# Designed miniproteins, single chains: the designs that were tried, part 80

Each design is a single chain, and the fold is of that chain. pLDDT is the mean over its residues in the fold that is shown.

## One batch from the design tools (miniprotein)

Design m2941
Fold by ESMFold2-Fast:
Structure m2941 (fold): chain A 75 residues (1-75)
Amino acid sequence: SEEEELKKRFEELAKEAMEAIEKGDLAKAEEKYREMQRLLGEMLQKKASQSVLNEMAKKAEEVAEKLYEAKKKAA
């Protein structure tokens, strides 16, 4: 389904963002995080199930927290 395709793409973006954070590539991590936010917006507009939206929102929050921590350490 379209929802499953969007979910899979979101999970791939989250993985790429986390890998970029681990490698210290904060510019790439921010780019991937912005793509995740855009995709969450698309899922919301397409009325994806609440359980999927909640799961994806939690993953986005985890990425945001790790990115924030990495930026603080880089300063």
Scores: mean pLDDT 85

Design m2942
Fold by ESMFold2-Fast:
Formats: structure tokens, C-alpha cells, sequence
Structure m2942 (fold): chain A 53 residues (1-53)
């Protein structure tokens, strides 16, 4: 269902955000941080797409 997919997409956004914050806190290399930022951006975009469907 749309509700289930929206919930899963929200969980992916939270998980991607947490990974990005952990990478920043751990002082990971800029390339890794940029990749995790892109993953978070994609998760947010997917959530917004589903929320507007």
C-alpha cells in the first residue's frame, strides 16, 4: 500500500540521516561524507515523491 511504502521511505530517510551524522562525527573522509549526503538526498526525494502521489 501507499501508506506502507511511505512509512518505509520515512524509515530510509531517518537511517540515511543517522549514517550521515555518524560519518560527520567520526571525521570520515570527504568522499564518503559526500556519498552519504547523496544517499540521504535520494531518500528524501523518494519520500517526497511518494507523499505527493
Amino acid sequence: SLEERLREAQERVIAAHDRLLEAWDAGMDPETVARLQAEHDRAVAEYRRLAEA
Scores: mean pLDDT 86

Design m2943
Fold by ESMFold2-Fast:
Structure m2943 (fold): chain A 57 residues (1-57)
Amino acid sequence: SELTELIAKKEFGLSDEQLEEAKELAKRLSVEEAAEILMKKYGLSRKDAENLVRALR
């Protein structure tokens, strides 16, 4: 949802492009697998990455 996207940008400092990549990862991968990629690419904590993936599913 648009609200989830605004929260992700504001809370985690993600760009529109980074958020779209996160949405694709959330759609294709498990929460744990998508979170690991987001942690490595964007420097998110495991908790924040997992919460973001769950919110985007």
Scores: mean pLDDT 78

Design m2944
Fold by ESMFold2-Fast:
Structure m2944 (fold): chain A 59 residues (1-59)
Amino acid sequence: MEEELEKYRKEAEQAEKSGDYIKAANFYTKAARLALELGRLDEAQEYLDKAIEFMKKAS
């Protein structure tokens, strides 16, 4: 679970760097879900906020 969270975070960061905002939003959403399952509410909220931000940029 924690290893998957790190993978999703890295994928989101790479997508962000390449300008693929939809992909970045999707991976930040996955990271937020895993963080929530791990009880890391502050991290989950941070990832969710980033996902929303990148979805707005993709629109």
Scores: mean pLDDT 82

Design m2945
Fold by ESMFold2-Fast:
Structure m2945 (fold): chain A 75 residues (1-75)
Amino acid sequence: MASKELREIAVETARLLQELAQRAGIPAPQFVFDGTDLKSSILKMADTVAELAREYGDQEALARADELKKKVEEA
């Protein structure tokens, strides 16, 4: 079962993706978390955030995506 910590990181990652999309003026990419593989789902979303952050020059979002990946590995 997914831990509470992983669920909290999932919510943070989804929020970061939405914030980045709004600042970039693009629709947020559709992403669904797989409850049976939540860790992998979070890592995929964080990678998408990092890629978009590099594309749009959002250094804050890039740094936060890297921190979220580290939290997932430590959880």
Scores: mean pLDDT 77

Design m2946
Fold by ESMFold2-Fast:
Structure m2946 (fold): chain A 67 residues (1-67)
Amino acid sequence: MTPEERRRRARELLAKHLADGVDPDDLSAGTYTLKGGKEKQVTSAQLDAAIRAGGAEGVERLVEEIK
């Protein structure tokens, strides 16, 4: 898996845990609604860490932290 594919996959997985209509390519720091209806703020540092970790594990950690 290339670094680009890994980064794309991480963004797609993160978007799945946010409210409907979040485009993975448009995913940035900001306030998002989780699928449970709870509003949470996601920082640039959290996004960078999740993308760097790559894949499902990094995304799962981020989602757990912002719950």
Scores: mean pLDDT 64

Design m2947
Fold by ESMFold2-Fast:
Structure m2947 (fold): chain A 66 residues (1-66)
Amino acid sequence: LSEDERLEVEAALYIIQGTVAEKAGDYEEAARWYEKAADLLAQVPGHEATAEDYRKKAEELREKAK
């Protein structure tokens, strides 16, 4: 795997973890996973919009957790 491919795969795994946590109602945990995925995707050219979408989703979930 290239570094970009490795970051994409790792981000995908974090998104899966975030989805599992979100379905369990653990919004704080889900937000952390989505933010980790966004941080990785922001490093990959062409994934900036997707990274921003996951950052926004993480913020919305953190608001729900409070």
Scores: mean pLDDT 84

Design m2948
Fold by ESMFold2-Fast:
Structure m2948 (fold): chain A 67 residues (1-67)
Amino acid sequence: MKEVAAAKKAGDKATLEAALKAAEEALRAAEAALEEAKAAGDLHAEIGAELRVIGEELQIELIKSYL
């Protein structure tokens, strides 16, 4: 199981809410980067930004599962 001791040390509600807020801000930044890459026609940057969006969405869902 994923780090039960570490999750307990970082697992008070305020810590999880702060992590959620940080992940939501990172998601917005990744979405902005994706739009910039699409506007520029940079397929490499677009793929990288799409992967960042997916990663942040998964992190948000993980944090929410602990709240």
Scores: mean pLDDT 76

Design m2949
Fold by ESMFold2-Fast:
Structure m2949 (fold): chain A 65 residues (1-65)
Amino acid sequence: ASYEDIAFELQKAGFAAGVDRENDSLIVSGKDIDLEKIRAIAQKHGYEAKITELKPGLYEVTLEK
């Protein structure tokens, strides 16, 4: 699965998510974000989600196999 596929699933789950091609990561934003749901979606695709809070309500998600 690609970063675009995971971003699409996050968007379907109600997250504002996009691919940051410059940093090979996903940027996820929103109020009261459920981080466990992000991890669960990544795990479905065989990735471990490494989540970093850049600022309140803005997260960088790096996918590791």
Scores: mean pLDDT 79

Design m2950
Fold by ESMFold2-Fast:
Structure m2950 (fold): chain A 101 residues (1-101)
Amino acid sequence: MTGEEAAEAGRRVRERALAAGDVRAAAAGLLGVGAAAEAGDEEAVREIVRLAEAGDFEGAREKGRKVVVDYLKSLGYSEEEAEELTERAIRTVETRLRAEL
């Protein structure tokens, strides 16, 4: 997957979730797509996009969050560190998205 393809996937997830008013799903989905793309996990990118396009924003949030946690663990972070960093990243992106609305 190219960086351009990953950026487009992230845009699709963000736009669909924001159109539904689910800013947290937009944040978690965008981060999950980015992490999956960095890891070369094209299946995870496709699944997050599929969930968001189907209107399953709960599924998109949870899948996006899990992908970020798994990516951080692959970089050598512990389970606890990966969970804390993921939650902070989601909150940071959610705050930025809310400020742009």
Scores: mean pLDDT 87

Design m2951
Fold by ESMFold2-Fast:
Structure m2951 (fold): chain A 66 residues (1-66)
Amino acid sequence: MERERRIEEFVEELYRWALEKTGDEDLARSLAAQARIALEKGAPEENVRKAVETAVDFWLEDDAAA
């Protein structure tokens, strides 16, 4: 239960961050869902955070080119 709460809090933090940076709810929800799965499988929080940050950065570059 404690671990599940920590995962939920971290996933929500990543969701809010991605939404604030991109303004795209669908992208933010997708990244949050992927982060939850990775964390439930035991991935380190730092690795998950970096993966989400990298995905957001690439998405912003591609969207700006449109």
Scores: mean pLDDT 78

Design m2952
Fold by ESMFold2-Fast:
Structure m2952 (fold): chain A 79 residues (1-79)
Amino acid sequence: LEAELRALGERLLEAALAGDREAALAAARELAELARQLAATIPGATQADADAALGHLLGLVDKIVAMSEAEKEHARANL
């Protein structure tokens, strides 16, 4: 499960950095479904916690994809 979540997260990040919004959102949806299934098996997890985590993840995907070329150029220049 942890390995599957990591692989899916890496796929999400790769697609987002490539600017492939559709692929990134598809990977985010698969990651969200796995997180939902995992939350159902954790005794202390609540649906609200899962929803908050999913919202945060989708927000990060949107920000990465929407990052301007100037911002990406600036980030690369400061490496």
Scores: mean pLDDT 65

Design m2953
Fold by ESMFold2-Fast:
Structure m2953 (fold): chain A 74 residues (1-74)
Amino acid sequence: SALDRFEELIAELERLAAETEDPDLRAEIQRVVASARALKAQILTLPEEEAERQFRLMTALLAHELRVFRERIA
């Protein structure tokens, strides 16, 4: 499901934050994760079809953020 993919991407971001030695980058990734978790709580109040749509949009955003953070570490 889109929710499962959302949780997978959050876990990937949390792993990246744990692995980075850059404290500023770690803090930035942690802020993205915190914002995504807050939005998850709001999305779960929506009807199932709308929640799925929102999670698909969030997974696209989180995948893009993960790619950008990985490029900044390289």
Scores: mean pLDDT 86

Design m2955
Fold by ESMFold2-Fast:
Structure m2955 (fold): chain A 61 residues (1-61)
Amino acid sequence: SVDDLITEATNALKSGDFETARRLADEALRLAERLPDTLESQIKEGVAALVLGVATTLLKL
């Protein structure tokens, strides 16, 4: 599920595994885009995008 992918991506960030966090967050974002256009889905998409952005930024450092 999107929530499981977000949780796993966040755990990877906390562990310093930025590449795994990036991959999982990207997958979460792709799945969230396929959900109905509801506030809940928009929040999940936003959280996945935020985790992806953080992971990508840290990976480039």
Scores: mean pLDDT 80

Design m2956
Fold by ESMFold2-Fast:
Structure m2956 (fold): chain A 66 residues (1-66)
Amino acid sequence: DLAHLAAVVKALMLGVPLEKAEKAAKIVLENADKSAEEIAKLITEETGIPLEVALEIARTALEALR
């Protein structure tokens, strides 16, 4: 919940549409065992979100899981 919310909020703050923000958050939660860099690549591949933006989303969500 908190990690999902953190990912969605961060994505929206970076100008990502809600539909893509929710998809990015789901990718982070399903791949939380991976590095932020690996998760960011998956987000970019599946949603078209730029790698730098995807990396910020992944890092923010992973920090919320700690």
Scores: mean pLDDT 83

Design m2957
Fold by ESMFold2-Fast:
Structure m2957 (fold): chain A 105 residues (1-105)
Amino acid sequence: MTELEKLELEFHAAVTELIRALDDPNATEEQIRELSDKVLELVKKIVELDPERRDFIADTLVTVLGAAVARHPERRDILRETAKRFAEILGLDPEEVLARMDAAA
């Protein structure tokens, strides 16, 4: 397994953990932020190793966060916060990312 393949598997596992926390009504904002930080740290490492993965990661996160807002509108503010943070990491326009997330919701 390459280092990139290992990071991609860790990224998918971290996203799955984040989705499970978002679907848990007892999950705290602190838990969601901690899991979001883990996802964002993996995003940074993957993009540093392979910049060509940027668009794929952006599309994946926009889809996941948009679907999460649709299922959990009460978590909209923390999900928008997470979307802005990954936009900054990926060098994307935060307002464009938020608009795409809202369209996916």
Scores: mean pLDDT 82

Design m2958
Fold by ESMFold2-Fast:
Structure m2958 (fold): chain A 84 residues (1-84)
Amino acid sequence: SAWEAVRERVLAQLEEALEKIGAPEEVREELLERVRRILDLLGAQQPDFRTAADLEAAFAALPPEQQEEVLRLAREAEELLAAL
């Protein structure tokens, strides 16, 4: 699916970028796990992700508890990136 292709590409590019900047393995694993979780939650609505509007629509379609989980994971990922 178009979503699976986007998910695989984003995760592969993030992994490569983190490896190139010399991020510690533990931090790389924790960041990739959180991003993977975010993508899995957003992907539940099978979005096309062709535009930023598609991403916003996918988030808005999530139940409130899953929206909170995405925001929590995003904050945790931001903290991990800031620590690098």
Scores: mean pLDDT 78

Design m2959
Fold by ESMFold2-Fast:
Structure m2959 (fold): chain A 71 residues (1-71)
Amino acid sequence: SEIDRGVAALLVAMAKQALKLGDYETAVRLLERALALDPDFAEAWRLLAEAYRRLGDEERAAEYEARARAA
């Protein structure tokens, strides 16, 4: 729904702030919630990949980068 997309966008904005602060675990949690509401949110998949790269999980980061390109 439009409300779900709006909430997803807010969660992504919060995740961007968490990423800037180096709080990658919080960013992952916020992005996973955003993607549960809007699975086609390409920016959220890309940011999730970035967070996992920062956490050292390159395999998962590559998977989410691929999903971002397909969204």
Scores: mean pLDDT 87

Design m2960
Fold by ESMFold2-Fast:
Structure m2960 (fold): chain A 56 residues (1-56)
Amino acid sequence: SLEEKAIELVEKLGKAMGLSEEQIKKAKERVLEELDKVKDESELEYWVLGILLQEA
């Protein structure tokens, strides 16, 4: 599902960026809250990265 892909991306990219477990958890919550705004799976990675950059 799109939700599962979003969570996987948050964990993978968040860890690569050196974010804490708490920062990754907050990013997951924000991504899931706003997932309905993502209309195309091709935009998902860019959008997730944007959320993670705000938590860093």
Scores: mean pLDDT 79

Design m2961
Fold by ESMFold2-Fast:
Structure m2961 (fold): chain A 68 residues (1-68)
Amino acid sequence: SSMDRKRMRESVLEKLREFLEGSIPELSEKEAEEVQKYLKEGKVDEALSVVIKHYMDKGMERSKEAQS
């Protein structure tokens, strides 16, 4: 239901915040500072974008198994 969707969104945001905080040690100094700043501002979506981009960029830089 629409009411359940709102609760699910809030639950997802809390889990995302925990994931983002746990991801900070894996980030570069600059990226870690950006994530910490966004989390302090309550901008979970922006913090998530920084973390996702970091992992995507690292994954792209590594040789893909299909290309090995």
Scores: mean pLDDT 71

Design m2962
Fold by ESMFold2-Fast:
Formats: C-alpha cells, structure tokens, sequence
Structure m2962 (fold): chain A 70 residues (1-70)
C-alpha cells in the first residue's frame, strides 16, 4: 500500500543518513547529513562538509551507492 511504501522510505532514509554520517565523519568530524522523504520513491539528501553543501535527489537505492562513492 501507499502508506506501507512511505513507511519503508522513511526507514531507508534513516539508514542512509546513518551510513552517510558515519563515512563523512571520517573525513570531517563536523559533517552534517539531512535526509528527507519527498515521496516513497524519492529522497532528498543534504550533506554539509565544512563550508560546502551538496544536495542529491533520487531513489533510495540509487542515493546510497552514489553518495558513498563520492
């Protein structure tokens, strides 16, 4: 159902935020990550590294490998 899909997206968003923050803190201890659910198939990730801000929008499964490789 639509509600179930949204709940799954929220859980994926939390997992992505956790993994990204863990990786990024190895580069910058002051790194910040915010993940927002736009819809069940779309997440918006905002990453702050020092004075640099990066915004990535995409499917949950596409965001993880893309940001983790960056």
Amino acid sequence: SEEEARKRALEEAKEIEKKLLEKLKKIDPNAKVRVEVVDPDTLRVVVTLGDKTIVIVGKPEEILPRVLEA
Scores: mean pLDDT 76

Design m2963
Fold by ESMFold2-Fast:
Structure m2963 (fold): chain A 110 residues (1-110)
Amino acid sequence: DLEELLEKAEKKAKELEAKDEKSPELAETLVGIGELYIELGKYEKAIEYYEKAIEIGEGEIKANALTGLGKAYFLQGKYEEAIKYYEEALKIDPDNKEAKYNLEEAKKKL
């Protein structure tokens, strides 16, 4: 089921990119693909999609992509990288509960 959702999301991303390579809908779709790769335990793939979302996304979408990128690094045991990206997310969205919680958890690992 996750693999089927991933295939649909990747197809949607290709269609959106063909219309506008920097649209907010494309950025949101790329964040969703990153989240699906996290659920599959494919953290390097998740990082690729979050990095693409950060390049084209703005505001809350970019903050969500940065939070996801931090989570992917945290799950790989790269706590200093995770902290960096959670702090970047909180500069954009200071009230992001997930980024705040995950930042404190990452700091406890140092």
Scores: mean pLDDT 89

Design m2964
Fold by ESMFold2-Fast:
Structure m2964 (fold): chain A 60 residues (1-60)
Amino acid sequence: MIKVEAEFESLEKAIGAALAVIGLDPEAKVKVEGTKVIAELNDNEKGRKAAEYLKKAAEE
């Protein structure tokens, strides 16, 4: 299991990132807490791709 916590600049960016993660891995367990996105992902191709996306999205 891959667990990623990422903090965003705004609520809108956090929600957008959470939706994108679900789009990349529909099995992802995603929680949004204010500007923070918490994702629990399977250690498979889709989960790794979604985790990488979320980490990179938070850097912008």
Scores: mean pLDDT 81

Design m2965
Fold by ESMFold2-Fast:
Structure m2965 (fold): chain A 62 residues (1-62)
Amino acid sequence: DIKKLIDELKRAYEAGDEKKVAELAKELAEKLGLTPEAILKAFEEVGADKAAEELKKIADLN
């Protein structure tokens, strides 16, 4: 289910749905032991595809 949330965040980010991005980033941060800011910064710096790949790697470790 965490990988599904990552895919939903990626789609929301690509669609420009700022409200849904904020909600999903907060939920993922709680599940992955990260901050919502760190997740959003990754999407901004490396793009949605690469950020989603990195989050999935973190999920596989948890």
Scores: mean pLDDT 82

Design m2966
Fold by ESMFold2-Fast:
Structure m2966 (fold): chain A 57 residues (1-57)
Amino acid sequence: SAAAEAAARAAREAGAAGDAEKSQQYGVLGFILGAEAGDEAMARAAAEAGREATQQA
């Protein structure tokens, strides 16, 4: 869904900016929105973006 994609993008941007907390929050939001919409690929992408930011912090 567009909302899940926007959340996944926000997670990556926050991670690139060094904001691991916001990246993880957006990643969780994107995962929930993607799962609710049945968009498993977007849900996974959002979760991965948040996880990567946590590993870099």
Scores: mean pLDDT 75

Design m2967
Fold by ESMFold2-Fast:
Structure m2967 (fold): chain A 78 residues (1-78)
Amino acid sequence: MEEKIRELAEAAEKAALDAGFSPSQARMVRKIAEAGKDLEEAARIAEQAAYSIGLTNGDVEKGKKAAEAVREAAERLA
């Protein structure tokens, strides 16, 4: 399970970068995902982080794109 959480965290960082987040913002999403106790919690908190970062930076669409990619990665790892 720890391995799947790590894979999701790495996928979340990549999803954030692909959505146009900065490397620092993408790393923050990864670090938040790593705090999850299981794959579903890791996905949920990473999604929330992506939305929050998007909202804070005035780019809600970018946050949504990153969150959707995180969910897709979680479904692939399940």
Scores: mean pLDDT 81

Design m2968
Fold by ESMFold2-Fast:
Structure m2968 (fold): chain A 98 residues (1-98)
Amino acid sequence: VSEEELDAEVRVALTLIEITVLINAIKRGAPKEEIDAGAQRVAKLARETAEVVTSPEDLRAIAGGVEDLVKAIEEAGYGDSPAVKELRRVAEEIRRRV
């Protein structure tokens, strides 16, 4: 395993953790400003992670996590947020690679 492969694996794990943390914050009633900031952070992390990851399974995991986050934000009543539109684009871009 190269250092580049190890870095990619760590980035996948961190991206999935950030998604899970934000979904849990939304379920706890996080304010819209926190959700918007978190969604922008996740969108950036997912894009950056997808650029270094070639594993179809890891790409599907990231896309699925982003899709779950979109659903959580929509269920919280913020489905019209620009952050949701960006997350959907990121998930679609990643899905197109697999």
Scores: mean pLDDT 85

Design m2969
Fold by ESMFold2-Fast:
Structure m2969 (fold): chain A 76 residues (1-76)
Amino acid sequence: DMDAQRRRAVQNMLDNWLQRNGVQMTPQQRQDVMDRLMAFLDQNPQATARDVYTMMMSMVQQVPASVVDQRFQAVW
């Protein structure tokens, strides 16, 4: 099912970004981000991976800085 594959790809992208940046989200925040990303893809079927990533970044930057900057050295 294309929708299931698409949702899994978006979920993996979000999970990988959160893990690499040491960011922890509540289950509700994570679900809200997923729902917004899926809605964005439904409205923009031509959206590239870059567009999805940009949308994700805009949403996760609304999280408090203390959560965003939790492990800045985990990647570098």
Scores: mean pLDDT 68

Design m2970
Fold by ESMFold2-Fast:
Structure m2970 (fold): chain A 56 residues (1-56)
Amino acid sequence: MLEEIVEEIKEKLLKAPTEGEMHRILQETLERENLPKEDLQKVALEVGKVIGDLVH
């Protein structure tokens, strides 16, 4: 379940033209899914790593 959310965000990040839009996509997805605090932190950490890897 969490893995599916992370994968969805990753796919959207690959299509995002700017770092600002990548952060917007993450924020909107987290708000939409209304995750528990523990799950929200886990998704944010994993996606944060991906954004770091994609920023060039």
Scores: mean pLDDT 75

Design m2971
Fold by ESMFold2-Fast:
Structure m2971 (fold): chain A 56 residues (1-56)
Amino acid sequence: GASETEELRERANRLGVLAAIQGNEEALALMQKAALEETDNEKMRELIEKAESLLA
C-alpha cells in the first residue's frame, strides 16, 4: 500500500490520462494540478472528485 498522498497522485495521473484520451481539457487541467502542483491531500481529493464528475 502506498501512502494517501501517493494514492491520490496515482489516481490523478490515471484520471489525467483518461481526460486526455477523451479530450476533456478541464478535467485534464485539474488532474495536472493534482498530480504536479498540489501538496495538500484535501485539495488533491477535491480536484480528483471534480474531475471524476466531469469525466462521468
Scores: mean pLDDT 82

Design m2972
Fold by ESMFold2-Fast:
Structure m2972 (fold): chain A 68 residues (1-68)
Amino acid sequence: SMEEMEKIREELVELILKMETASPEERKKLQAEIKKIMEEIKKKFSDEEVKELLDATLREYLARLEAA
């Protein structure tokens, strides 16, 4: 559902933002978390939906990075 994709987008943005201030050990854990989410979405959504989600995630990340 669209609501499910929005929730995943928010989760991905939060994880990526956390990497900006994370220690090397924390960064490895965050990268593993992101990889796991990416594997889950590829099984659940179409290639087009995954691309849309990633584009939206990048846009949100950049907007929040500027606001921080």
Scores: mean pLDDT 81

Design m2973
Fold by ESMFold2-Fast:
Structure m2973 (fold): chain A 89 residues (1-89)
Amino acid sequence: MAALEAELAAAEARLAAERARLAALLEAGEITEAEAERARLVGAGVLAQFRLALAERAGVALAPEELARLEAQIAAGRAALAAARAEQA
């Protein structure tokens, strides 16, 4: 499990750093609250999909509540991405 744990830790650290950057950009007025929230949801969804894929490849059984949480984050991220793409169409 060391490889899965290391990759998850790195991905979680990146998400935390990105959330801090989004908060700073929002405070500076460089992005809107809607833009910050969409970026956050997309990032969280990508991380959740990465965690699920790694668990599947490693043969790790996730708790049902954690699976539901990851699936919800993936769905929210996909919806946020679709909304952003629709605005640019």
Scores: mean pLDDT 77

Design m2974
Fold by ESMFold2-Fast:
Structure m2974 (fold): chain A 65 residues (1-65)
Amino acid sequence: SSEFEELLKELEQLSKEDIPYKEQIKEYIEKLKKDPSDKKVLKELAEVLREIGYDELAKKVEELA
């Protein structure tokens, strides 16, 4: 969906920033590109985003799970 594509672009932009867990976030993005419905990956990514303070982005990721 267009919402998933927009979220994926936002996550990719974030992964280029100097942020904690940058490499883990990149790994989750690549997994989601292969399987957008991977509930475990979506939940784990949302938890990482919450830990680094990106609560709104985490909510968007959780809505896909």
Scores: mean pLDDT 82

Design m2975
Fold by ESMFold2-Fast:
Structure m2975 (fold): chain A 100 residues (1-100)
Amino acid sequence: SKREEALRLVDEAVRVLESDFTRAHRLFQKAIALLESDPEAAAELLRYLAERLKQLGAPPEAVEMLLKAADAMKAGNKTEALRYLTRAFALLRKHLHEKG
């Protein structure tokens, strides 16, 4: 199913996150795009991603932005969801760069 494929893409992205952020970011975007017609599944995917990133020590602000993106997706506010997603990935990229 698209949900299973999206989860697999997120798991792959998390695996390569520290070694290849550009690849990880593309995989996250593909996972989200697969669920664009299912706001509930997209929101669940974003909460799953937030929890996985929290376990990896991602900055709290990035995790918060992902959770806000999930809420915006459920509300049908795709523009606000995209804004939160963009901020979340920018914060995550900065954190990984500063970590070495």
Scores: mean pLDDT 85

Design m2976
Fold by ESMFold2-Fast:
Structure m2976 (fold): chain A 79 residues (1-79)
Amino acid sequence: SKEEIERKKKELEEEKEKAKKELEEVKKELKKLEEEKKKNPNMSPEKVREYVIRETALKLREIGLEIELELLEKKLKEL
């Protein structure tokens, strides 16, 4: 029904808004890591490894959220 389509549209818009907020937070975390690395150029090899792991995890999360947003937009266009 038209009412079911409108409800699904609202749910997808809410999921899209949530994903956008999570993407903004991930981007803020990446910026914080970059600034911390700039302030500590003489980090130990172990600490460098820790930062690489954290940065990689955040970048993968960013990519995942961007894919999620593209899929949500596609679903919205199909309604």
Scores: mean pLDDT 87

Design m2977
Fold by ESMFold2-Fast:
Structure m2977 (fold): chain A 68 residues (1-68)
Amino acid sequence: SNKEALEALAEELNKDPRYKAEIVGDDTLIITEHGGVPRLIGLALRLIGDHPDFEVKIVGDKLIVSGK
């Protein structure tokens, strides 16, 4: 539902070589990081604060972002 906002976030994250951000379908952003889960936790907290319309979850070694 928030496809344009997720695409903009993916482009911004992919400018940092530490992150790989991929859109899956049209409503879900999957983020991976080479340093693993501890750094994804820090990113998740920032995204929750900056994007209240996003649902943010950590599943295994991936950060999942979707519209609410």
Scores: mean pLDDT 78

Design m2978
Fold by ESMFold2-Fast:
Structure m2978 (fold): chain A 97 residues (1-97)
Amino acid sequence: MEEKEKLIQKAKEEIDRIVEEFRAGRITPDEALQRLAEIMRKLLEETKDVEELESLFNDAYSRLVRAAREAGLTPEELIDLVNRFSAIRDELLAEAR
């Protein structure tokens, strides 16, 4: 459906905004993870598309790591962020079955 494509596109745009705010130091790592989890959970609820959700997680992961480095996170903070993001991903993908 065209509606599904619009929901996915909107989710991508919201992810881009969160990553940019995080890179700019306007939001904390905790806030970034919370907002990303909210978008992913909403997309899963609305689309029921596990493959699209997994694709978005992979894209968000790459962007989040780059943004964290540009925001000046230490290696230890980056590892913590990555582990917490992976935990959120695994929980949401498990809920999707």
Scores: mean pLDDT 80

